# Designed miniproteins, single chains: the designs that were tried, part 40

Each design is a single chain, and the fold is of that chain. pLDDT is the mean over its residues in the fold that is shown.

## One batch from the design tools (miniprotein)

Design m1370
Fold by ESMFold2-Fast:
Structure m1370 (fold): chain A 70 residues (1-70)
Amino acid sequence: NVAEFMLLHARELIRRAEELLESDPEEALRLAQQAYQLALSISQTYPQYKDEAQKLAEEARRVIERAREL
């Protein structure tokens, strides 16, 4: 299922961004931005996963905001 793989990929990008926040905030920002765009795309393309994708987009957005303060 393509949507499930895309959701897994978005979660992995967020996880990696969180890990990099202290050591490489620039890379954390890039990964979080990619996760955010992917989550928005999933929510638009797969309405059945909309709620899960929106939660991922919000998590990615929080990482973006934290990385920008560094």
Scores: mean pLDDT 86

Design m1371
Fold by ESMFold2-Fast:
Structure m1371 (fold): chain A 55 residues (1-55)
Amino acid sequence: MGGIVGLTRGLTLNALLAGREDDARQILDTLETLLGDSPTARAQAAAVRELLEAH
C-alpha cells in the first residue's frame, strides 16, 4: 500500500522537518478525510500525530 498514503506521510514529514507544522497538520487532516476508514491510513495518521504531539 504505497500510493497516496506513502506520499501523504512523506509530505507531512517533510513539512515537519521544514518547520511548517500547520502544513503538516493540514496534510494529516487530508489523509484522515480521504482514507479515514482504512486501517493503514489510521495507523499512519496516528504515527504522524505522535510526532506532532512530541514536537
Scores: mean pLDDT 69

Design m1372
Fold by ESMFold2-Fast:
Structure m1372 (fold): chain A 67 residues (1-67)
Amino acid sequence: SLRDQAVEAIRLAKQRLEAGDLAGAESAIKEAERLTQELEARGDFRSAAVLNEVIAHLKAQLEAAKA
């Protein structure tokens, strides 16, 4: 459930970036970060590592879109 919520937040961030909703994308990225940190706190280090790589890529895309 927590992992599914993190994946859904990433999906929303991608969708919002594609739509040009930069503020919404930033909010979704922050939610994905929060959920990924909670996964790590619960010992799901493998899922957290994979999700953090995707989140880093989304952050780079958001910064590029703001320029």
Scores: mean pLDDT 87

Design m1373
Fold by ESMFold2-Fast:
Formats: sequence, structure tokens, C-alpha cells
Structure m1373 (fold): chain A 105 residues (1-105)
Amino acid sequence: SPTMEGLLRLLDAAIEALNELPPSPLVQRLLDWLRRTRAEVLRARTSEEALRVALEGVLEMLRELNAPQELIDAVEEARSFSPREAIHTLAAVLTAVISWLRQQS
């Protein structure tokens, strides 16, 4: 499905970007969460389930990392968006998380 392909592409891009960062426990934990979320997306039986598990996976990751509240709120709002808009929001949030992690180092 276009939704599953979009989610997998998004997650793969985020994983690749994180692998280019200097090794750290925070980077490794984020990589582990994204890899688990990717595996859950692949196991999803529907596009709706794939989007739900991706949103939940990223949201829980953000909460555990104590990420800025604005990023958490953006993912929660994306639950009500179209699949394309939700994927766009997730891409923006993951880009912001990577930037934020660079600043925490």
C-alpha cells in the first residue's frame, strides 16, 4: 500500500540519518525503537494498523526521551490527519528529533 511504502521509506530514512551520527546511548536507543517500529509496520495487516503502530511507536519514543512537548503534541494531532499528512508530520518530527539529539550531545 502507498501508506505502508511511505511509512517504511520514512523510517528507513530516519534510521540512515541516525546511523550517520556519532555513537551514543541515546542514538542507539532511538535506533532500537525505530527498528522495532519498522518491524511492527511490516507485520501490520492493514494500512490503518501500520499508520497506528508507527504513530504510537514514535509517540512512546518521544515520551521516553522527554522530547519537547511540541513534538509530542504534533504526533498526537497527526492521529486525526489523512495518512499522507500523518506521514509528512512524522517525517518533520523525526527530523526535529535528530536535530534536538545533536544539541543534547
Scores: mean pLDDT 85

Design m1374
Fold by ESMFold2-Fast:
Structure m1374 (fold): chain A 68 residues (1-68)
Amino acid sequence: MILTDEQLAELTEALVSKLTDEKKKQELIDIFLEARENKWTAEELKEKLEKKFPELKEEIEKLLKKLL
């Protein structure tokens, strides 16, 4: 399933709020922009996010389950 722009915005805001490092926040935003532009599935987005932010794995899984 491809995430809507609204779902992507909600995920971006929630996950960015868990990070304190500005560079990590920008990397996260860039991943969401890439997902929107390339119409990634929720599964593709999850894989990319968990690879880049393993510390957020549980939060990512929880948020994606809530939105799907």
Scores: mean pLDDT 78

Design m1375
Fold by ESMFold2-Fast:
Structure m1375 (fold): chain A 110 residues (1-110)
Amino acid sequence: SKEEEVKKILEKVEEKLKEIEERLRELKRAFEENRSKLSPRQAALLERQIRSAELTIEEVKKKLEEIKKKLENGEEIESREITSLLLLTFVASSEVFVLERMLRSLLARA
């Protein structure tokens, strides 16, 4: 059924979200541990981009929760809502990946 397909997508998004959050947590720890190796400008740039990633993750969480509540209430989930959730999840994953690459590159030059 369409409901079973939506449930499977939500489960996969929730698993991916947990992975993204863990990677961001590890990145934030690595950033703080290596802050002294970065210039003030590099540290400020990373802090701003980390904050951006945190906001994107929060938006994924809100969208996921909204869709879950609609599903629990027996409401029909539109394909656009699922597409929006998947795109936002992809953006969050991409932002964390870019941050991981940026920190590694900066620390390799230090």
Scores: mean pLDDT 88

Design m1376
Fold by ESMFold2-Fast:
Structure m1376 (fold): chain A 55 residues (1-55)
Amino acid sequence: EPLYRLTLRNLKTGEERVEEVPASELPQAVLRAGQEMKERRDKEGVEWELTVEEL
């Protein structure tokens, strides 16, 4: 099963968080990342970028 790397990057600080998931878990991982980005934007006023790449 192919692995995917999700990278969440803080556009203000350059801080990165990385998660690697199998293809079967990718839809749920993207949903979690999207919710985290929204929460951080709403709470902290900071934009985050999500990058998804196949390994």
Scores: mean pLDDT 81

Design m1377
Fold by ESMFold2-Fast:
Structure m1377 (fold): chain A 63 residues (1-63)
Amino acid sequence: MVGSPENLALLLARTLSPEEKEAVEYTARKLREIGDKVQELLDARKNEGEEAGEKLAEEMKKE
């Protein structure tokens, strides 16, 4: 019996069709990219101050 969320996620990953797996991988890649950009913005704001964070945010909006 799979009783933990982690075990359920592993079971679902094994039972996904190739098409469903591709959609999940695409979504995971997008979320990781967003997470990396957010971390970079927070680090710039913390280390360089608000002005550097604002410049980085504006640069991200152009991409």
Scores: mean pLDDT 68

Design m1378
Fold by ESMFold2-Fast:
Structure m1378 (fold): chain A 59 residues (1-59)
Amino acid sequence: MLRRVTLSGPMSVEEVEEAARRYLKELIDSGVASRGEIVRSRQLSPTESEVEVLLELTE
């Protein structure tokens, strides 16, 4: 399953990458997903970024 999240606030490229890794870890740690990977993370504007992850959902 592909999931996309938009992050709001002023962020650097490094902060976007860190947020993407944290988001994926939270989904796995919370039991929402058994496995996942970051497909893409990008800055849309100085105050908006997009993170796309590929997930294997937990049943």
Scores: mean pLDDT 74

Design m1379
Fold by ESMFold2-Fast:
Structure m1379 (fold): chain A 96 residues (1-96)
Amino acid sequence: SELIEKLITELSEVVDDKSKALEIISEIHKLDPELALTALAGLVYLAELQGNSALALELREYGVELFGEEQLESRLSEVKNSGDPLLVLLAKRLNS
């Protein structure tokens, strides 16, 4: 999953750029929908931590459309409870 890790690293650089972040999430989704859900949930959590409520809301809306509300909220709760950075959480998930 070096390609997925590269895409997640690129996401970390563009977390404030909705269009670029969603484009990268779309690429991850083509490779692994479960990892895309984790990555998107991590982006929502990061936006909330940074106080960017507008970005967090738009990312949630995209996630509801792509994955459904129940799956997004469940994964977001898991991400928030772990406290791990997005890259660390994704790496742990790949090895589980």
Scores: mean pLDDT 74

Design m1380
Fold by ESMFold2-Fast:
Structure m1380 (fold): chain A 57 residues (1-57)
Amino acid sequence: ALTLSEEAVERAVEAARQAGDTRPREEIGAGASAAKAGLGLSDEQAVALVEANAGVG
């Protein structure tokens, strides 16, 4: 499947929470998984994209 691993989802949620994102964990994980699928990213790259977006606030 083109979804993130459970560990990668937790890292993406952590990064989003540090940016002040209050959405449910499942929505953050779904967004990161959609980016992975749509952009052809690895789990590490999808998490890095969430972290980069957190830093642009």
Scores: mean pLDDT 73

Design m1381
Fold by ESMFold2-Fast:
Structure m1381 (fold): chain A 78 residues (1-78)
Amino acid sequence: MKEALDQMMQLLGEYYKLEEEAKRTGSEELRKKAEEKKKQLEEWAKKHPEAFSYYQQQLAKGKEVEEEKRRKELEEAA
């Protein structure tokens, strides 16, 4: 269980690092690597239920924050 969470955190960190680099450089190769890491994360989470729960929480939290920010900007523009 602890090992699963540690591996999960490592994969998440690598994914975000690749995603960020891809956005900064515009590299398609890095973007593809980020997608591969995301697939590895999903596959890993399915095999480790505790890590899966953590993964879902991280995704939901990130999406909520981004959606709230976008909604606020839309209200200011209206």
Scores: mean pLDDT 71

Design m1382
Fold by ESMFold2-Fast:
Structure m1382 (fold): chain A 68 residues (1-68)
Amino acid sequence: SMEEIIEKIEKSALEAIEIAVENKLSDANVQRLLDEFREKMKELGIPEEEIEKVIEKLKQKYKEAVAK
């Protein structure tokens, strides 16, 4: 289902953000990762509103991890 696909992408993306923070990737490199996830989700036909929800969760995760 679409929900299962979104859930798996979100889980993988959250893990990627955690690894990026652990390895102290620059803000520019993290932004590039977010842009890549956005484009991949668009290619899969995921609705824009669902894409934005995932991206916001990823941004929030990044902000929280950086803030410590």
Scores: mean pLDDT 81

Design m1383
Fold by ESMFold2-Fast:
Structure m1383 (fold): chain A 83 residues (1-83)
Amino acid sequence: MEKLIEEILRRAKEEGLSEEELEEIKKAAELAKKYVEEKKLPFKLAMEIAGAEVRGFLDDPLAELKKLLEKAKEQNIEFPPVE
C-alpha cells in the first residue's frame, strides 16, 4: 500500500501538480490507508471516500480529482520544486 501511495504521488508530481494539489492527494492517501487498516475497505473504495472527505464530501471525488488534474495541465502552471 505505501508503495502504491508513493507511486501515485510520484506520478502526480511528474504530471506537474501544484504543492497544494499534492498535499490534497497525500491527505486522501493517508485517510485511505487508515480506512483500509481500521475498516478493512478495499484501497480503491477507501481512496474514493477519503477524497470526498478531504474535498468536502463531493458526489464523485475521483471525477473532481481528474478535473483538477486537467485544469492544472491546461493552465501550464509552474510548480515549485520540492527540496
Scores: mean pLDDT 63

Design m1384
Fold by ESMFold2-Fast:
Structure m1384 (fold): chain A 89 residues (1-89)
Amino acid sequence: SATEAAVEAEVEAQRETLRMLVESLRAAGASDAEIKARLLALAEEDARQAGMSDEEIAAFRARLEAAATPEEMLEVYTEALRALLRRRA
């Protein structure tokens, strides 16, 4: 559907933005732990701005913290965005 295509386009755009951020930080000498901390901070800011409940933010944070790598955190982030956008459609 047009709505599903629009959701996936937004998710892919955000995934690419986060991928570029990870690459930039890694090129600057940041460790995976430092990159993960940066992604966690951005995700919490975005979740709050998106109007997620305190319980939803806590669950999202727990899923991000469980990710072993920045790349896994990025997938958790984009999956949460996909769910949010589909809920609003």
Scores: mean pLDDT 84

Design m1385
Fold by ESMFold2-Fast:
Structure m1385 (fold): chain A 104 residues (1-104)
Amino acid sequence: MEVKATLELDADGRPVLRVEFSPETEAALKAGDEEVARRFSAYVLGLAYGFFEVMAEKFGDPRYREAAEALRALMDGITDPELRAAFEKGYEEGRKLAEEFLKK
């Protein structure tokens, strides 16, 4: 599954996370492929969680911590090992994106 995540700043200097996926993944999601949909959702959830966790650690802003905790609560629905692996991959990539963003 080809997925690309990009970070940028909006006009107010707030970080914006954009996630892009392949036409193949889009077609599978549109066809109602639950397995592809669940893996993609788990990956995106992990990506956001990792990103907000680093932001909460760096700034101590309660808004980032609240966002991370809300995403963590959604993880209670992820019990499948394949989905857990997708979430973990997203989490690692999200942390790296946030750390790279903050390095600038």
Scores: mean pLDDT 72

Design m1386
Fold by ESMFold2-Fast:
Structure m1386 (fold): chain A 84 residues (1-84)
Amino acid sequence: SEEAFLQRRREAAAEAVELARAGDPEMRALLEELERAGLPQEARDTALANFLRVRREGTPEERARAEAEFPPILAETAAAFAAQ
């Protein structure tokens, strides 16, 4: 269900935030960029949950892509919100 999907996303995002607080450098960097971009909570939760999923379950290619492309994708999203 949509409710179960949203709940799993919130749980994954919360886990990512806890990893950042525990000193995970990748999660800290991502959290700082998301906060700087001023994205709404739903967008931040989606980004955190997806990055954690790719890091744990993704292919080496997916991980490399996420690390290289995530900040540019977030910047584009933030620009789209600012244009409204």
Scores: mean pLDDT 73

Design m1387
Fold by ESMFold2-Fast:
Structure m1387 (fold): chain A 104 residues (1-104)
Amino acid sequence: GPTVTVSNLKAPASVKKGETVTVTADVVATGPGEVVVSLYLAKDGEATLVASKTLPVGSHTVTFSFTATADAGDYTLIVVAEVVVDGRQVAGSVPAQAKLKVTD
């Protein structure tokens, strides 16, 4: 059946508010359909979707870039991938996580 994994999540340990964060991860997906890769920024039980990319199944190194607009504090970057067929999730990855400190 379809499978998807996220590995090798790379991100800076800290960023100044207003500066660009670049996040990379390796995604491997099998099966029919497409893979949707999503990046979330999480703090205190709340996760905000930062970016998503839709890719064909296969092996990819995915790069996300975003401006750190969140308030200073300790955050978790979460990358998750899903295989989608006709709008339905048929496989989901274990989330990959990295810590990010936002400074003023």
Scores: mean pLDDT 90

Design m1388
Fold by ESMFold2-Fast:
Structure m1388 (fold): chain A 100 residues (1-100)
Amino acid sequence: MVTVTLSPASLTVKAGEDATVTFTAKNTGDKPAKVLVRAYDAETGKLVGIASKTVAPGSEATVTLTLKNLEAGRTYIVEAKAYVDGKLVDSATATVTVEE
């Protein structure tokens, strides 16, 4: 099974800046997993970031996820959905506040 976490759980960025969060994917299975993470604005369903990493059996990997095209003055609930072989295996959330 693959589990994912996002860090930090909350951050604040300035208008026009990209926000960066790290995801850590842990593979507790006995086979390698190619983990695809798609990050969405939970309110609109808009894709705001994507990253992928192959994680060895019994191992974990950390990857930087860059969130783009964020609007000034909004607080985003970002839902990162992790997929292996096209199947949703886990999700994690982070709160991103974009200053005016």
Scores: mean pLDDT 80

Design m1389
Fold by ESMFold2-Fast:
Structure m1389 (fold): chain A 83 residues (1-83)
Amino acid sequence: SVEEIVEKITEAMDEADKDGDGKVNYEDLIKILKEKYGFSDEELEMIKKKLLELDKDGDGTIDYAKAKEHLPLIAFRLVVKRK
């Protein structure tokens, strides 16, 4: 389940970074995860909060490589949610 979530988010990040600049707009990423991959609003909020911690410049974009490094932890938090 953790691996499946990491794969889905990585695919969505690749789609959001179609310009290949290594920057992912987090709003585009959240939209892709919701519309194409069926993530719930609660899951999207958890992902968004973690990704915004990586947006130190406050420009609404995150580094692809930095986001990818954090995907296993994000996925783990999503699968631990049992209630």
Scores: mean pLDDT 75

Design m1390
Fold by ESMFold2-Fast:
Structure m1390 (fold): chain A 66 residues (1-66)
Amino acid sequence: MAEEVREVILKSSDSPVAKAGATAVARAVEQGLFDEAKHLVQTLRDVGAISEEAAEKALELIEKAK
């Protein structure tokens, strides 16, 4: 799960912001902080660090992890 979310984000962008964001989201998922992980994905989308499609895919994966 955490690896799949990280992969989705990294496929969207190789920027330092996307890499840092992917790590933060994966850590939140590993810790069971699913609401925090969703908030981080939404923030990455809102600042333009990842595509809207990547954000939607990541959010779907996080929902399935609960």
Scores: mean pLDDT 80

Design m1391
Fold by ESMFold2-Fast:
Structure m1391 (fold): chain A 109 residues (1-109)
Amino acid sequence: SLEEEAKEYALKLGLSEEAAEELGRIASALENASKEIEEAKKNNAPQELIDMGADVLKELITELLKKAGLSEEEAEKIAKEAVEKVLKGEDPKEIAKKIIEKVAEYHKK
């Protein structure tokens, strides 16, 4: 699963078990949100409803990144960028990989 792949990649980059678990949860949330947004667009859902879902995803990723050891400011910045990429239809696996690499760089591991 993407959650397991993300957790293993985080551990490989030297992140703690706790941070790796939270990053796995982020990867799962990104994959689920990508599928839901794609389905919403396919069903011609109003843009306002898609934007509301994006705001919920941003808050979730921000909280999980804070649990992974990031500051509020860095977590919100990364979450915003990740959500913008999801809305543009970017691959959730690539988004998750970039987030994990940024978190590892933040901890210099």
Scores: mean pLDDT 86

Design m1392
Fold by ESMFold2-Fast:
Structure m1392 (fold): chain A 98 residues (1-98)
Amino acid sequence: SSSQATRYAFTVGGRTNDPTLIRAMEQAAQDARQAGQTDLADAFRIGARTARNSTNTVSDDVIRQATRLILQAGQALRQGDVDRATQLLQQAADIVTS
C-alpha cells in the first residue's frame, strides 16, 4: 500500500543524509510519477526530504545496498509492479535499521 511505502521511505531517509541515496530517492520518485503512481512518488520525495534533514549515518555498504534497492523499486514501478517496488523499499528500510 502507499501508506506502507511512505513509512518505509521515511525510515530510510531518517537513517542517512548520503547524497547518493537522496538522488536515488529522487530518481525513484520520477519513475513512480511516470508510472502514474503519485502516492508512491510522494513517498520517495518524503524520503529524500527526510534524508536531507537527517544527521544520522550508516555504513557505506548499507548505503550502497539501500541505494540499489531504491533504484530497483523505481524500475519495478515503471514496469507496473507495485508489489515488488514495495517489497524492495521494505528491504531498504530493514537494512538501514539493522
Scores: mean pLDDT 88

Design m1393
Fold by ESMFold2-Fast:
Structure m1393 (fold): chain A 65 residues (1-65)
Amino acid sequence: SKEAEIKRLKQEIEALRQEADRLVEEFNKASAEKAPREVLQEIADRISRLNAKIKELEKRIKELE
């Protein structure tokens, strides 16, 4: 059913948001420890990719509603 598919997508979004939050904490810690720019950029890129995936899944939910 559409409802079951929407529920699955919402669970996937929640998992991705939790992963993004962990990466933000890793970024803040690395920044405080004065990690190299390349390390900070890699974490930032990973956060950006996760946010892009979340946005795509949210769009799919809207199409199913």
Scores: mean pLDDT 88

Design m1394
Fold by ESMFold2-Fast:
Structure m1394 (fold): chain A 65 residues (1-65)
Amino acid sequence: MLEERASALLAGLSPANAIRVASAAAAGKELSDEEVAAIARESGVSPAHVRAAHRTLRELAAEQE
């Protein structure tokens, strides 16, 4: 469930922004409001979409640890 959700959310981002979000989540880092806004604008998605992708990936990373 989380894997399918994370994959779908990342597919909505550009490849570079998907890597950025995934790397931050894997490192346990939060994205700043400025980073979320920039990623959302660059990828043509809402800030809520970016935050959902980051949150889902953080949950997935925590489960696999």
Scores: mean pLDDT 78

Design m1395
Fold by ESMFold2-Fast:
Structure m1395 (fold): chain A 90 residues (1-90)
Amino acid sequence: DNAKLGAQTAIDFSQQAIDALKKGNNGAAVDYATAAAYYSGHALISAGYFKEAQEITDLANKAADAAKKGDNKSAIDYAQKVKDLAQKIL
């Protein structure tokens, strides 16, 4: 099921981004948040979850941008919101 795959992918990469941010590895957090946006977004679009794909992609990109700026608190908050939205799809 592409919807469950997209949701699980968003949860897994967003958790890896949060873990990286907690360790001060902002470069890894940017990569994980970007991966969440790309892979989860594509899987959710393929499943017809266009609104959820847009919301998750926007929040994941905001997490990546915050991490890139060193705003780790906002980056963690955005990544958590990605996880919360994805859990509603599961």
Scores: mean pLDDT 90

Design m1396
Fold by ESMFold2-Fast:
Structure m1396 (fold): chain A 71 residues (1-71)
Amino acid sequence: SHMDKLTEELTQKGLEVFKRLKDKLSPDSALSKAIEEVKRILDREYPGLSRDERSLILQRVANRLQDEADA
């Protein structure tokens, strides 16, 4: 579905940010910044998404980024 594809694309973007910042910040700080960037992308590029769709995408991306931070 378009939701699954968008979730995967945003997860990859979030992982990119996390990996870039991980060596400069703590993993927790890098995770927070990666999630913040994903929220920013959703706000600016996908303002037409419903609140429920946006929440679902963000939750799925945040969970996958958390798994990476905990590894």
Scores: mean pLDDT 84

Design m1397
Fold by ESMFold2-Fast:
Structure m1397 (fold): chain A 77 residues (1-77)
Amino acid sequence: MELDEAEITAILYHIQGVIAEKDGDYETAAEWYVKAAEAAPDSPLAPQFYRDAANAYRKAGDTEKAEEMEKKAQELE
């Protein structure tokens, strides 16, 4: 499977989200996960990145943004 430049960028943004989440900065983690999904919206990884963002927003207490990200993930499946 050939990873295009957009998909590589998305993976790098996702790694930044994981680092932020380990630091307990769930809002920043969610923002990185959203950037990952937006960097490669046509990738099979995009729905998972939106789900990761939704989970991070819920941990941050932002249920409205979490629901928005869940809807985006469902739309791409």
Scores: mean pLDDT 83

Design m1398
Fold by ESMFold2-Fast:
Structure m1398 (fold): chain A 86 residues (1-86)
Amino acid sequence: MKVEVTLGVRVEGGREAAQRVADAGARAASEVEGVLEASGWVTGDDTAVVKILAESREAAERAVEAATRAVEEAGGRVTGVDMREL
């Protein structure tokens, strides 16, 4: 069963920093086996979202771990995680 994940992200440093962090999270998620799609975008001056579509719950969980690490390494923080089975 496919799983859709939405990660809320907060970043210091303005919209450019938020986009950079969102891009890093989406890129890391897209490298995880079983991830079908991953994208990131800015939602405000210091907020962003990373959205992931995975083939399974296990792939979704690995993608969340990878995206969270990438977000944190890029200077952001994950503020929320929502998982929905499709």
Scores: mean pLDDT 87

Design m1399
Fold by ESMFold2-Fast:
Structure m1399 (fold): chain A 53 residues (1-53)
Amino acid sequence: KVDELIAEVAKATEKLDPSFQFYALEKVFTAALASPERAEQVANEILEKVKKK
């Protein structure tokens, strides 16, 4: 769900730059207003980008 996606993005980006975290959350939230499927797509892109291995 969108709330869960936002929480996951927030956690993943919290250890990065605060400005990037804000940008990431804003982008996911804006996408969610357009469509839920777009929100999950954007969230996944961000999570993959910050994914630590």
Scores: mean pLDDT 75

Design m1400
Fold by ESMFold2-Fast:
Structure m1400 (fold): chain A 109 residues (1-109)
Amino acid sequence: PPGLTPLERARHRARVAAEAFDELAKQAEKLGMPEIAKHLREASEYARKAAESPDVETALQYLRKALEHVDKALELARKHGAPPELISQLEAVRDLLREAIRDFEEALK
């Protein structure tokens, strides 16, 4: 996005991902998929901590933890036949999270 530094863009993407994971966790819970919801809530919490962290290295560690939880949620979603819409939304937010990781890595030089 224009006018944002890579670090500001990374924090914004992490915050957007955190909010998206929280909403997807609510959807998974409503669908009777509590294990997926649990991993998405963990991903949301780690992405939020990354967005709030003043230290770039700590933010990267949190984002990598968020990514681990998203990958587990996607594994479970595919294994248990979650709706294609949920899988697509999870993949889109995972891509946003990966972009945030790249932006933080660029800020670290």
Scores: mean pLDDT 86

Design m1401
Fold by ESMFold2-Fast:
Structure m1401 (fold): chain A 64 residues (1-64)
Amino acid sequence: MAEREELKRRGTEEVAEAARQGASDEELDKMITRYAAELRSLGASDDEIAQAVREMREAAREAR
């Protein structure tokens, strides 16, 4: 759904930006966990949430 896709995109961009600014792994995990919870509240499946979490973590790693 458009709201879930927008949330995934925003989460990926914000996590990557935080990583670029030197956020700790703990801070990045907290952000990712918050986005995962929001995706769940919007009806995302466990598989969709797991994929979004992996994509956010990868974006953070690449941004560093």
Scores: mean pLDDT 82

Design m1402
Fold by ESMFold2-Fast:
Structure m1402 (fold): chain A 82 residues (1-82)
Amino acid sequence: MEKPSEKEKETTKKVLGYLVKQLEATDDVVEALKLGKEKAAAAGDKSTEHLLDMAIKSLEEGDEETAQLIISVLIAVYKSLS
């Protein structure tokens, strides 16, 4: 259930900022997504955690295009919050 609050936006912005930094720093997309998922879980950002879990599973199934689409959406959300 959506809960658009200033605190939620700030939490998601920090989690996604961390994810973006990991994606920029490494060619290992799976490791970057796992680190982002752990950060989301620690921050209590269940929505971002779920999306990252879906992206990881897509890569595990060989569906790199779906994973890249999810990552692109997350980056776009981060830029919209910045």
Scores: mean pLDDT 80

Design m1403
Fold by ESMFold2-Fast:
Structure m1403 (fold): chain A 90 residues (1-90)
Amino acid sequence: MEKLKETVEEFYRLALERIAASPDGLLTPAQLDAIVEEISAKYPEYAEFLQQIRDLMLGLSTDGRISREQLEAVYETVLNYLKALEKELS
């Protein structure tokens, strides 16, 4: 669980950095794919889970681009899911 949570936190941090560097404050699908690829290279055991997070983020977008608020909403949802799993495994 610790490594999975670390993976999710690193994903969120990189996504925030890309949004902060973007002129319009939005994350494109191509940038999101690049983040998934970068994190999956470090944590290949979680590559499928990262794809699920990507798909969830894109599902919340109207035009395929993700705002900071949408990113934060997905991050909170994923963290709550992981917290619930930890409680059930305890």
Scores: mean pLDDT 79

Design m1404
Fold by ESMFold2-Fast:
Structure m1404 (fold): chain A 89 residues (1-89)
Amino acid sequence: SMMEKIQQIVREAGERLDELIKEKKLSEEEKELLEQALAMAYTLYLDGHSVDEVRARVEAYLAASPLPEDVKAAVAEILDWMLERLAAV
């Protein structure tokens, strides 16, 4: 079903974020910021926001977050991958 495809894409995005957390040795606080970014992107997309609108909100959230610049870039890349996959469903 379409919902099962959506859930799989979100799970794969979460798995990519978990690998980033391990690779960068992020703290529990930083991990929560990444999980919040994923939840926000997913919720906005399900609420009918466009990919461009969700991308802008994610970029604003990450810019305000106390994360290293390389981590912010990697998170944005993972969430962009997720949004492109969701738009293709």
Scores: mean pLDDT 87

